# Designed miniproteins, single chains, part 63

Each design is a single chain, and the fold is of that chain. pLDDT is the mean over its residues in the fold that is shown.

## One batch from the design tools (miniprotein)

Design m2317
Fold by ESMFold2-Fast:
Structure m2317 (fold): chain A 86 residues (1-86)
Amino acid sequence: MLGEEAKEKAEKAAKEGSGRLAAEAGALAEKAAEAGDAEGASEASRAAKEAALSAAKKGDGIGAAAAGAAAAGAGAAAKLAGGEMG
């Protein structure tokens, strides 16, 4: 499941401090939201955001920015897919 895969990748990124893995997790979360998995996308978006913060703390600004943008996009998509609260 895309959201579950994104969450697992984000957790690995947070452990390793890898902005690249965090960005990949965010992209997977966006795809999960587009597939209608609002719950999985929301969970993956939160995990990707945490991974982005971890990357930023370790000095990977570019990776953190990319992961943060992907997480934000996924969160917005998840909200749109699962919610009426525009």
Scores: mean pLDDT 71

Design m2318
Fold by ESMFold2-Fast:
Structure m2318 (fold): chain A 66 residues (1-66)
Amino acid sequence: MSDEERRERIERLLEEAREAAERGDLDTAQKLVVEAVTLARTPELAEYAVRQAEEIGRLIREVQER
């Protein structure tokens, strides 16, 4: 798959992870974040995925502390 296709797939996984976190499905959110990060096999995609994973991680923590 191309880097553009990988980025699109990573973006989809991260959006699904955000939706899962918002509804309190933290196991699904964590699973999707891990999948997105493991799909990021170039330095540029890894940097992008890690930044987004960090933001979703903050959201997961906020939901857990509610």
Scores: mean pLDDT 79

Design m2319
Fold by ESMFold2-Fast:
Structure m2319 (fold): chain A 68 residues (1-68)
Amino acid sequence: GSKKEIEEIAEEAKKLLLEQGWSEEQAEGIAEAIKKYLTVEQAKEVLELIKNGASGDEIENKILSYIL
């Protein structure tokens, strides 16, 4: 279901952010935002930005664009 899929995307995002040198607190914050505020499609777009090495500002701005 969508809940399981979004949790899997959030966990993959957290893992990638930690591998890219983000703090545990920052990576967890992004993962929680994905789970609480984003659709599966929006979460996949954020995951692709992370996979492509997007900056923290780009990732945060993308998430904020979905919440606002």
Scores: mean pLDDT 84

Design m2320
Fold by ESMFold2-Fast:
Structure m2320 (fold): chain A 69 residues (1-69)
Amino acid sequence: SLEEQKKLEEQFEKEKQEFETNIETYVENRIEETIKSNNLPREEVEKEMKNIIEIQREEMKKLQEERLK
């Protein structure tokens, strides 16, 4: 039903906001760990993490779109 679709959209928006809020802390911690473990410049690690996070965002969006069908 349209009402169920609206509830899913609202849930997806909340999940997205929670993901974005938590991801900032997660990314910073992973950058620090990766720099220490692999002796890489921070800029290189940030670029890699940005790519990984972008892929995760795209996957989340695709899963949400499939659930709306």
Scores: mean pLDDT 73

Design m2321
Fold by ESMFold2-Fast:
Structure m2321 (fold): chain A 72 residues (1-72)
Amino acid sequence: SAEEDLKEAERLLEEARELIEQGKFEEAGVLLRKADKLIQRAKEDPSLEERAEELEKEIERLSDLGVRLQTA
């Protein structure tokens, strides 16, 4: 279900954050891409739109963080 997809995306984003903090950027990128696919599927449900948009912003934030840490 779309709700289950969003819950799985949340778990993937939490794990990706930990991987980024450990410098495992390639592994984090794989999880961010998986989370994005789940979120895009869930966005077709209007009742989950706001929550899906929050998770999309988290993907952008974590992607930015990874780039900054990798280039620092």
Scores: mean pLDDT 84

Design m2322
Fold by ESMFold2-Fast:
Structure m2322 (fold): chain A 69 residues (1-69)
Amino acid sequence: MEEGRKLLEEGLEFLKKADEAYKQGNIDESIKYYEKAIELFRKAIDLGLESARPLLDYVENKLKELKKK
């Protein structure tokens, strides 16, 4: 339980960093941070923390929009 919560909190920190990089126009940097947040949210879900799923979906949609041509 503690480990899953730690992963969720770390994922939220990377999501915050990704949003900050995006606001600064650093798209490549924001993509890297969003991808890190996705990894952490997936691990939290694997440990049973289903509350991370809406966050994962949100970040995946953000990455899809940022990578569109």
Scores: mean pLDDT 82

Design m2323
Fold by ESMFold2-Fast:
Structure m2323 (fold): chain A 94 residues (1-94)
Amino acid sequence: LEEITEEAIERIKELLKDNPKLAEGLINAIKALHDELLRETDPARALSLLRAMTARMKREIEEAREEGLISEETAEKLIEVLDEWSARVAAAIA
């Protein structure tokens, strides 16, 4: 999980270089979720938590796009990073 999560964090930093507050929020959410997933012993609960938290982060990205803080292209790329990260994490849990 560590390497997969660090890779996602670096991609988010690159995409949000001009929006450090949004980058920090998303990175902190990913790190907090990663720590919770390492402590969760029930795979079903871990997957449920992963899905709920990634859905929340996607909503934050869409809100930032709607507010004009990021472009539509940047929002799409961020969602892509979250989808790739969550899929790889889910595979590691299963």
Scores: mean pLDDT 84

Design m2324
Fold by ESMFold2-Fast:
Structure m2324 (fold): chain A 78 residues (1-78)
Amino acid sequence: LEELRSRLEELRKQLDEVGKLAETDPEAAIPRLEQLIGEISRVADEAEKLPGEEAFDLVVEATLLLIRGAITLNAARR
């Protein structure tokens, strides 16, 4: 669980960086956003297989980050 949480925090930082890139170069940002969304989704899937409240909290955090990623990706595609 701690490994998944650390990985999610790293992905959050990467999403922040790519979000800034999407404002200046959306074409370069799109493939990176797609990759990050996939990696965040994988963290959510792995956490969902684990029992307990901490694992559920991590699924919620990952899901919220996925929503943010999807919004950023949709904006970059416009």
Scores: mean pLDDT 81

Design m2325
Fold by ESMFold2-Fast:
Structure m2325 (fold): chain A 63 residues (1-63)
Amino acid sequence: SSAEKAALEKEIARLEREAERLAKQLNEAVRKGAPMSEILEIQKRIAEVADRIAELRARLEAL
């Protein structure tokens, strides 16, 4: 479905923007010497977003 494809592409684009924001947040946290717990939380969110993007891309390829 073209509508389903468009919805997946829109969600992927949104998640890619979130990934860029989190990457910048991680770099700033490391630069400022933030607690390891905060760094690990950001890294976990980055991994979750990356996994979601990969899953949505796989669904797009299956369409």
Scores: mean pLDDT 89

Design m2326
Fold by ESMFold2-Fast:
Structure m2326 (fold): chain A 85 residues (1-85)
Amino acid sequence: SLEERRRRLLRGMEEQRKELEKRKEIVEALLRESEETMKAIKAAVEALAAEREGGDTEEYRKRLDEYNKRAQEKSKELYELIEKE
């Protein structure tokens, strides 16, 4: 019947919506990880530039460590979302 076909279609659409929502969360987690990784790369470049100029690199190295820790935390969040399937 048309009603049975409608019910089956709606159920399929709801399952597909849940899958897309999960994938959206994974993509958002990937973007957050990418942002922290880019900050770490920038801090590394600044540290290398300061070291080449003979300046104090300790402040830049601390910033790099902080960004690396945040990137690791975002990576953990991403892998936990993938494993939660």
Scores: mean pLDDT 76

Design m2327
Fold by ESMFold2-Fast:
Structure m2327 (fold): chain A 77 residues (1-77)
Amino acid sequence: MAEEARRRARALALSIGASEEVAERVGELAGRAAEAYEAGNLEEARRLAAEALRLMAEASPDPAVSAALAEAAAETE
């Protein structure tokens, strides 16, 4: 699960125009969020997921995508 989450989040970040460095960071945060979720640490999982969404929002050149990701991050945290 964590490896799939990492890979999918990285691919999504790249698809919305994020740099490779940002995509790797987003992937790492998503993987850690999945690991926290599997461990039953829902608070940590939500915090890490919100951070990944915030990084994608900041990296997106599309204002509609950026706004949607920022909203999702606020709701997740």
Scores: mean pLDDT 81

Design m2328
Fold by ESMFold2-Fast:
Structure m2328 (fold): chain A 84 residues (1-84)
Amino acid sequence: MKKKVISLKKDGKEVDVARAGDRVEVTLEEPLPELQPGSIIRFYEDGKLVAALRVTEVKGNTAIGTVVYGEIDLSKDLYAELLK
């Protein structure tokens, strides 16, 4: 099940955009089931894969990690799900 992305932080500051190589904190509307350190989160815009995050830490509905693919852009409706 996909969960909406609510906020994005880079270096402790709220940002609208993050790219591959950036270390970010992504807050979702609800926790992703089975989200844990080492998980990969995929991000979708209009059903298309636009980004992926490798998770190093989880705090409730917030995943902290490094963007490994693409771009996370909060000006768009983004939805997150775990890579199986």
Scores: mean pLDDT 84

Design m2329
Fold by ESMFold2-Fast:
Structure m2329 (fold): chain A 70 residues (1-70)
Amino acid sequence: MLEIFDAGLEGKEEYVKPLIELLKDKNPGVRAAAVQALGLIGHPEAEKPLLDATEDKSPIVRGTAIAALA
């Protein structure tokens, strides 16, 4: 029986800020992955960074950000 609930599930929100920083990474694949993760988490503080990602240089990142906001 495991009582490690917070470490497994409820700690996800503290990943939001590192994921937002990944949206500024040089690698478009990393940025797209961060966008997907932020979209799944659905935190309101991620909405503005996701909007910024819709103007990214990479079409993959832009499409992923638009999908995450829909």
Scores: mean pLDDT 72

Design m2330
Fold by ESMFold2-Fast:
Structure m2330 (fold): chain A 66 residues (1-66)
Amino acid sequence: ALEEGIRYLIAGDYEKAVEAFEEAIKQDPNNALAYLLLSTAYYHLGEVDKAREYIAKARELDPTLL
């Protein structure tokens, strides 16, 4: 799920990246990296408020990731 999402993110398929990172979060809701990458995908989709929400969650879980 996470690796698949990263491939979509690199390819510019941000909608599929969101789907894959949401699956990664379902598998591990404390996966700070998945929240950070989900934030990045939402930012590219123009969903700035969602991107900020998820990056805040990533930082809450692992402040060293930023």
Scores: mean pLDDT 81

Design m2331
Fold by ESMFold2-Fast:
Structure m2331 (fold): chain A 64 residues (1-64)
Amino acid sequence: MLKEVADLAEQGADPETVRELLTRALVEAGLSPETAERAATEVVRAILAGDDPYDLAKGIETAL
């Protein structure tokens, strides 16, 4: 799931779409909807700042 979201982000998918998909993946992983939305928003901001989506996805998997 996180790898699929990272693939979409690397391919230049719309940031809002990436945020929505990441929020859903985090909720399915056991985070509350509020926490998932905050985390997804921060990750999307990092991607827009030039951070590697795959490194971010790996960091999230390690934190879960």
Scores: mean pLDDT 78

Design m2332
Fold by ESMFold2-Fast:
Structure m2332 (fold): chain A 96 residues (1-96)
Amino acid sequence: MTEADFLAAAEAAIDAGLGELVEAARAYVAGDEEAFLEAVERMLAGSTGLEGASPAEIRELLPGVSEEAARRLQELGVSRPELRAIAALARALAAR
């Protein structure tokens, strides 16, 4: 998938009502790790089957996340595609 294709898919997911993904990206941009973790946990409700990202991979895809928050995200089972979606939305929001 190209980055443009990925961003189009992320926009379609927002339009489809994935409000938790948008809230996660907003909390990340705001530096609110508590709200970010809550939004990610809600986003992952019922999401099973994807391989979870390591804490190092989480911090690579989401710079500025603390080591503790990265470990918590690993416990929640956040996958690389979900992290890339959050990162793409966060970049768009930060460019405001």
Scores: mean pLDDT 72

Design m2333
Fold by ESMFold2-Fast:
Structure m2333 (fold): chain A 60 residues (1-60)
Amino acid sequence: SIAELQRIEGVGEELARRLVEAGYRSLEEVANADPVAIAKIPGIDAETVARIRRSLEAMR
């Protein structure tokens, strides 16, 4: 859900909504996604992808 994805540090409501629209609906789905595929989502750059990955590692 959008609220679940907002638990990732640096992910606000707009970015969480973009992830859900692209088919990533949970923390597990984002964690299992190809970083290159996430970087192709409009509004997500390589720095944002790196930040998301660091936040997910800290949440494990």
Scores: mean pLDDT 76

Design m2334
Fold by ESMFold2-Fast:
Structure m2334 (fold): chain A 68 residues (1-68)
Amino acid sequence: EEGEKLAKEALELIKKALSYYHQGDFENAKKLFEEARKLAEKAKELGSPQADTLINAADYLLKKIEKE
């Protein structure tokens, strides 16, 4: 299923972005969270049940980077 594939890719980008975030590389972390959010939005359009959780996770973490 294409929606599930995009959701899995978004999750992998979130995990990679979290690795950069914990290393203090906020520039690369932000880019990957933004990419993950775009993939999760496409997954939602294709009916992925996990997409909202992934969008919310990316939004939360992007907000944390902007506040710091």
Scores: mean pLDDT 82

Design m2335
Fold by ESMFold2-Fast:
Structure m2335 (fold): chain A 60 residues (1-60)
Amino acid sequence: SDLKTQILKLLAANPEGLSVKEISEKLGVSQVTVRQVLNQLEDEGLVIYDEDTKKYLLVD
């Protein structure tokens, strides 16, 4: 599956949320690339960023 699908599946498996660094390390993809995909997913309303925890969460 593409990176977008991989990130969504990873967040679904981690309901407490994951940081850009954690996603990068788990998927073996650069933080820059992960952040770009997360920005797209946030714009699509599929993920949200928690400023207090500094983690992304799946919407639902």
Scores: mean pLDDT 87

Design m2336
Fold by ESMFold2-Fast:
Structure m2336 (fold): chain A 52 residues (1-52)
Amino acid sequence: SPAEKARAEAIKFTAESIRLVGEIFDARLAGDEKKAQEYEEKLKEHLKEMKA
């Protein structure tokens, strides 16, 4: 059903967002600023999909 699909998509979207935030955090802890910036851009692109 549409409601079940919307819920599943929301869960997947949230899980991906959390994963990307974790990658940024790990990169910063390692002192890898370039990698952190790459994941920040990926997170921004991912968040853009929420508006579509």
Scores: mean pLDDT 83

Design m2337
Fold by ESMFold2-Fast:
Structure m2337 (fold): chain A 60 residues (1-60)
Amino acid sequence: MSPKQERMAEAALELLKKDPTASTDEIAKAAGVSRGTLYSHFKDKYELVKAAAELENRRA
């Protein structure tokens, strides 16, 4: 995973821990990227959740 993708996954992980219903738009804003940039790396919210879980497993 690229450093940019990891930053997006980390933002998703932190936001979803606080609000599991948070939208992809909210995750993009939290990561400091545009919605278009986020979708260029992840096609849907499920891919973001999967990447966030993978990132958490690397830290555990």
Scores: mean pLDDT 77

Design m2338
Fold by ESMFold2-Fast:
Structure m2338 (fold): chain A 74 residues (1-74)
Amino acid sequence: MLELTEKQKEMKEKLKELVKKAVEAIKKGDWKTFFEYMGKIRELIEELYKEDPEVAEQIAEELQEYYEKLLAEA
């Protein structure tokens, strides 16, 4: 288990909100909004990867699991 800084924890929560909004958009058939949120998620993950690749990889895996869980709960 990696200890996240407060900034990294805040970024993770922000990313989880973006994932939730992306899933809500896809459920409504709003593919444009879905791709916009997915683009933002990708940019933020790439930024984290430049600063700390190990933390970025952990957060990306947790977000993927969260995304899959939200889709399954549909």
Scores: mean pLDDT 80

Design m2339
Fold by ESMFold2-Fast:
Structure m2339 (fold): chain A 56 residues (1-56)
Amino acid sequence: LENAVKAAELALKLAKEEGMSEREALEAGIKAMELAREKGLSPEEAAEAAVKEAKK
């Protein structure tokens, strides 16, 4: 889904801005894709939720 790709790109950008490691940014990107695909979240919602989860 095109929304899943957008969610991953937004999550990577947000994670980088938050100073997260490259590994944490990749994990956030993967999680954002899953949230967008499985839960039908918007790219913005999926990216924000994934980055927030990665901070825990």
Scores: mean pLDDT 78

Design m2340
Fold by ESMFold2-Fast:
Structure m2340 (fold): chain A 62 residues (1-62)
Amino acid sequence: SDELKKLPSIEYIKALLEELGVETSDETVLKAVKAIYEAFGTTNPQDLDEEAVKELLKKEFG
């Protein structure tokens, strides 16, 4: 959501992981950051389509 995109990158990733029912440990967040960077070439997931980020996270942690 637009409100979530106002959060810092780490907090935004945590919020998306929580929506997907994924545990938000430091290790999980770091894995998510790396996966997003590898797939999209960015460290600012807020600049991406939220559904595309969620699909990537489902693939990584599903």
Scores: mean pLDDT 81

Design m2341
Fold by ESMFold2-Fast:
Structure m2341 (fold): chain A 55 residues (1-55)
Amino acid sequence: AVEEALKAAEEAKKTGGGGDRTALAEVQRAIEMGDLEGARRGAESIREAIKKGGL
């Protein structure tokens, strides 16, 4: 859960951002606040954008 969220966020950063930089910041803050659901959803949105070729 959290591990996958972190990994997705890092991949988006390394790839040049998966869309909105704001989404990455929100995922990071959600993890720090303990909002696993928010972090997971944000990370999934980023991952889907990358997989679909939204970059």
Scores: mean pLDDT 64

Design m2342
Fold by ESMFold2-Fast:
Structure m2342 (fold): chain A 74 residues (1-74)
Amino acid sequence: QDEAARETIALLERVLARNPQAAKAWHLLGEAYFVLGEYEKAIAAYERALALDPSNERARANLARTKEALAEAQ
């Protein structure tokens, strides 16, 4: 699980290095960070995805969920 998330992050970082406007890649990066419990990084990735594609309801829902998880962890 964590290994798959880390592999996904490495792949997405390569995608985003070539295409930083790839909203879907930012969304997937947020999901991978969420799985690892890296909520602050997940929030940043989801916010970037929404800045590029404001109509992404799943990214918006995931952002809200991640902010709640971070608040509960603190």
Scores: mean pLDDT 85

Design m2343
Fold by ESMFold2-Fast:
Structure m2343 (fold): chain A 59 residues (1-59)
Amino acid sequence: IDDQIKKGYIKLYNVPVPTPTWYDLIELAKKNGIKTIIVDSNTPKSVIEYAKSLGLEVK
């Protein structure tokens, strides 16, 4: 996760993690000034909606 933050984005795909962990990743991204979240069809819609509610760009 730290490597992704250093690159200026967070990837939320190809990772079978519990929903609470995904929310923690989004909070960490926001605190580090990351504005873009990269997702795919496997990313839960609830996580995507949460990221959008915080003003993050979803790609």
Scores: mean pLDDT 67

Design m2344
Fold by ESMFold2-Fast:
Structure m2344 (fold): chain A 79 residues (1-79)
Amino acid sequence: MKEKIEELKQQIAEAGRKAGEAYLAGDYEAAIEHFREAKRLAEEAAKLAEEAGDEEMKEAFEKGVELAEEAIEKLEKEK
């Protein structure tokens, strides 16, 4: 469980980095897709944290989902 959550954290960070790179390049469509990937991974990580009984970690990933959704909404309006 913990090992898989750490792997998901790394994947979320990578997706966020790619989203930022796409945004700086002016590729809003690619940035949105990378934020969608980060959101999906954070949702999976939140579920695993819940199954592990780690409420604090679950809440942290749920915040990540919320932030990714806000970023997607903002970029959708800016393109």
Scores: mean pLDDT 83

Design m2346
Fold by ESMFold2-Fast:
Structure m2346 (fold): chain A 81 residues (1-81)
Amino acid sequence: EVERLREELERAIREAREAAEEAKEAWEKAVTIEDVNRAIGYTLRAIGYGEEARLLARKLRELGDEEGARRAEEELERLGL
């Protein structure tokens, strides 16, 4: 059921994008060890959502939604994930 997977994929990509942006800002502003730990936390969160999105894109491709899968992979590539 393609529509549900698309919704889950959109959510995973959105969360990955938000975490990646937070990570970038946190790294740019990092001064203390606590700042670095926060930046690492956002980085790991972005990677986690990115991997979830890749798994969902793979499922979409298996169900015949090649275009949806490709678009998601392009988004992740732009995020450096």
Scores: mean pLDDT 85

Design m2347
Fold by ESMFold2-Fast:
Structure m2347 (fold): chain A 74 residues (1-74)
Amino acid sequence: MSPEEQLAEVERLERALSDPDVAVRKEAVERLGELAVTGSPEVRARAVEALRRATSDPDPAVRALAKAELTRVR
């Protein structure tokens, strides 16, 4: 996947974090976690920022998953 394709994906995932479906938000967090490790520097920075926002999600499972993904990046 090109850096431009990864950037487009992270933008889509940032929108998915506002989805009313908890399952959609959980999938977005897992994919953002992958991009935070494997992406280009800009993609990684944006993915980490999105994961940090997800730690404030109304669902406790989404919050726990986001925190776990952030520990993998550091």
Scores: mean pLDDT 83

Design m2348
Fold by ESMFold2-Fast:
Structure m2348 (fold): chain A 80 residues (1-80)
Amino acid sequence: SHREQGERHLRLGEEAYKQGNLEEARRHYERAVEHYLADDPTSPNAARAAARLGTVYYKLGDDKKADEWFQRSNEISAAA
Protein backbone atom coordinates (compact mmCIF):
# COMPACT_ATOMS: atom_id res chain seq x y z
CA SER A 1 0.00 0.00 0.00
CA HIS A 2 1.04 3.65 -0.30
CA ARG A 3 1.15 3.94 3.51
CA GLU A 4 3.50 0.93 3.78
CA GLN A 5 5.76 2.29 1.00
CA GLY A 6 5.79 5.68 2.75
CA GLU A 7 6.81 4.02 6.04
CA ARG A 8 9.58 2.05 4.29
CA HIS A 9 10.99 5.13 2.55
CA LEU A 10 10.78 7.26 5.73
CA ARG A 11 12.77 4.60 7.61
CA LEU A 12 15.38 4.28 4.83
CA GLY A 13 15.67 8.07 4.62
CA GLU A 14 16.27 8.34 8.37
CA GLU A 15 18.95 5.62 8.20
CA ALA A 16 20.68 7.40 5.29
CA TYR A 17 20.46 10.75 7.10
CA LYS A 18 22.02 9.24 10.25
CA GLN A 19 24.90 7.92 8.12
CA GLY A 20 25.42 11.35 6.50
CA ASN A 21 24.25 10.23 3.06
CA LEU A 22 22.22 13.37 2.36
CA GLU A 23 21.42 12.63 -1.32
CA GLU A 24 20.12 9.15 -0.44
CA ALA A 25 18.12 10.62 2.46
CA ARG A 26 16.65 13.26 0.08
CA ARG A 27 15.52 10.62 -2.44
CA HIS A 28 13.89 8.45 0.23
CA TYR A 29 12.18 11.38 2.00
CA GLU A 30 10.79 12.61 -1.36
CA ARG A 31 9.37 9.12 -2.01
CA ALA A 32 7.97 8.98 1.54
CA VAL A 33 6.11 12.31 1.10
CA GLU A 34 4.75 11.14 -2.28
CA HIS A 35 3.41 7.84 -0.93
CA TYR A 36 2.01 9.28 2.34
CA LEU A 37 0.17 12.07 0.47
CA ALA A 38 -1.24 9.52 -2.01
CA ASP A 39 -2.65 7.61 0.99
CA ASP A 40 -3.88 10.65 2.98
CA PRO A 41 -3.40 14.30 1.86
CA THR A 42 -3.35 15.41 5.55
CA SER A 43 -1.00 12.63 6.75
CA PRO A 44 1.07 13.59 9.84
CA ASN A 45 3.78 11.26 8.50
CA ALA A 46 3.84 13.21 5.21
CA ALA A 47 4.33 16.42 7.22
CA ARG A 48 7.18 14.78 9.16
CA ALA A 49 8.84 13.50 5.97
CA ALA A 50 8.50 16.97 4.37
CA ALA A 51 10.14 18.59 7.44
CA ARG A 52 13.00 16.04 7.23
CA LEU A 53 13.36 16.87 3.54
CA GLY A 54 13.62 20.58 4.43
CA THR A 55 16.47 19.79 6.85
CA VAL A 56 18.25 17.72 4.17
CA TYR A 57 18.00 20.53 1.58
CA TYR A 58 19.32 23.00 4.17
CA LYS A 59 22.35 20.75 4.82
CA LEU A 60 22.86 20.41 1.04
CA GLY A 61 23.01 24.23 0.82
CA ASP A 62 19.67 24.68 -0.97
CA ASP A 63 18.03 27.19 1.40
CA LYS A 64 15.20 27.97 -1.04
CA LYS A 65 14.10 24.33 -1.33
CA ALA A 66 14.57 23.90 2.44
CA ASP A 67 12.15 26.81 3.10
CA GLU A 68 9.66 25.46 0.53
CA TRP A 69 9.59 22.01 2.17
CA PHE A 70 9.30 23.43 5.72
CA GLN A 71 6.36 25.54 4.50
CA ARG A 72 4.78 22.49 2.83
CA SER A 73 5.21 20.48 6.06
CA ASN A 74 3.34 23.22 7.96
CA GLU A 75 0.57 23.33 5.32
CA ILE A 76 0.06 19.54 5.51
CA SER A 77 -0.10 19.74 9.34
CA ALA A 78 -2.53 22.70 9.22
CA ALA A 79 -4.84 20.76 6.85
CA ALA A 80 -5.14 17.88 9.35
Scores: mean pLDDT 86

Design m2349
Fold by ESMFold2-Fast:
Structure m2349 (fold): chain A 58 residues (1-58)
Amino acid sequence: SLREELVKLGKEATEALKQGDLKKAAELYRKAAEVARKAGDEDMAKYAELQAEYLLSL
């Protein structure tokens, strides 16, 4: 399901952050935003997009 994919992406993003891989974490947040949009969760999609932009600005 889209919700299960979103949870998996969140775990993968957390692991990327633990490893210091900001670029990978940002890519995972962008993918999470697309999955959230498909699930109809616009607020989560906006949140994930902003997190990706923040990480890439560091």
Scores: mean pLDDT 84

Design m2350
Fold by ESMFold2-Fast:
Structure m2350 (fold): chain A 64 residues (1-64)
Amino acid sequence: SELEKELAELVRKAEELYQQGKYEEALKLYNEALKIAEQLSGPVGLAAKHDIEKKIKEVEEKLK
């Protein structure tokens, strides 16, 4: 679906930024990805939301 493709692209870009140590930019994209994951219904959306929330926590720890 369109939303699934947008979600995958945002997560990919956020992960690239995270690997580069660009934590503030990564956090921004993970939050955008979370918003899309919340719009997806069913187990795919729930799994994506869970994974993204975990990534957001990891990034927030790096920014302390």
Scores: mean pLDDT 84

Design m2352
Fold by ESMFold2-Fast:
Formats: structure tokens, C-alpha cells, sequence
Structure m2352 (fold): chain A 74 residues (1-74)
């Protein structure tokens, strides 16, 4: 196992945590978890899409649009 394998695993774990928090309607926690996932895998389109949805639920329309657009570019 190397640095890339560790980063991939951490990105998947944080994305899963974000998904769980979205189901619990903890949108602030979901944002933090998805931001952590993107720190380890910045090209994760699913994490960008879900982060956009979390920001939409929080009423931050500007950030929601930014992350949705980022997901479309990937």
C-alpha cells in the first residue's frame, strides 16, 4: 500500500460519512465530510455533486452552483 492507495481509501471513507450525514439531514456535517473526501481525491465527481446538494440544503446557492459545475467538468 502506498500514498495513493491511502488517499483513495480515505476519500471513499469520508464520502461514505458525508452520505450518511446527508441521510440524517446533517448538512453542515455532510459538507465537512465531503470537503475532506475532496482533499484526498479532488476529482471525485460524486463528492462534488453531493457537496453541491448539501450546500443547496443549507441555502448557499452560490457554492451549490460552483460544486455542481465542477462535477459536470469531471
Amino acid sequence: IDEADVKRALAEIYRAIGNLLMERKDYEGAVEAYEKALEFDPDDAEAHRNLAKAYEMLGDKVKAEQYRKKAEEL
Scores: mean pLDDT 84

Design m2353
Fold by ESMFold2-Fast:
Structure m2353 (fold): chain A 88 residues (1-88)
Amino acid sequence: SAAEEADKAVHERVTSAALAARPALEAARAAKDYKKQAEILEELAEVAREALREAKKNGASEELIKKLEEGVEGLEKLAEELRKKAEA
């Protein structure tokens, strides 16, 4: 269905963004560059938040919406912790 295709597109967007961010995030972690780590995760959180907005607009499943909301919250909290480490 159109809804299933929309759910798949949202999932593929989030997965693709996470995979694309991985090498830079791993390099920043190896360098102990907390500022760069926070920036990468903040960018990933923005992609996930946009995907969440699109999912809600397109009538995605309640389970997918909940999973995306939890994912966004997790990324934002981790980015905040890393930002705090960078500023300490």
Scores: mean pLDDT 82

Design m2354
Fold by ESMFold2-Fast:
Structure m2354 (fold): chain A 99 residues (1-99)
Amino acid sequence: ERERQLELEIAQALGDIAYAIMKKYNSKDATAAINAYERLLSLDPNNADAWLKLGEAYYLEGKYDEAIKWYQKSLEIDPNNEEAKKLLEEAQAEVERRK
């Protein structure tokens, strides 16, 4: 648990850094964020915020179906998150727009 806690803290910090870079530079840095949050979620699958940020990374890559899946995962853990609901609606609108 102590070792897992340290891994969680490192993965969270790396994920947050990758997410900040991704938001600034759009899809070209999304892979780093995806990798970091996938690692974090393998250690802490109940982290609603990490599922949300993973969804945003997929959204920036234009993978809207994946983004929807991960936003729904976030909402299963934290169903009253207004930001997650808004991002889910935006991703669903993109899928509908492309049909």
Scores: mean pLDDT 80

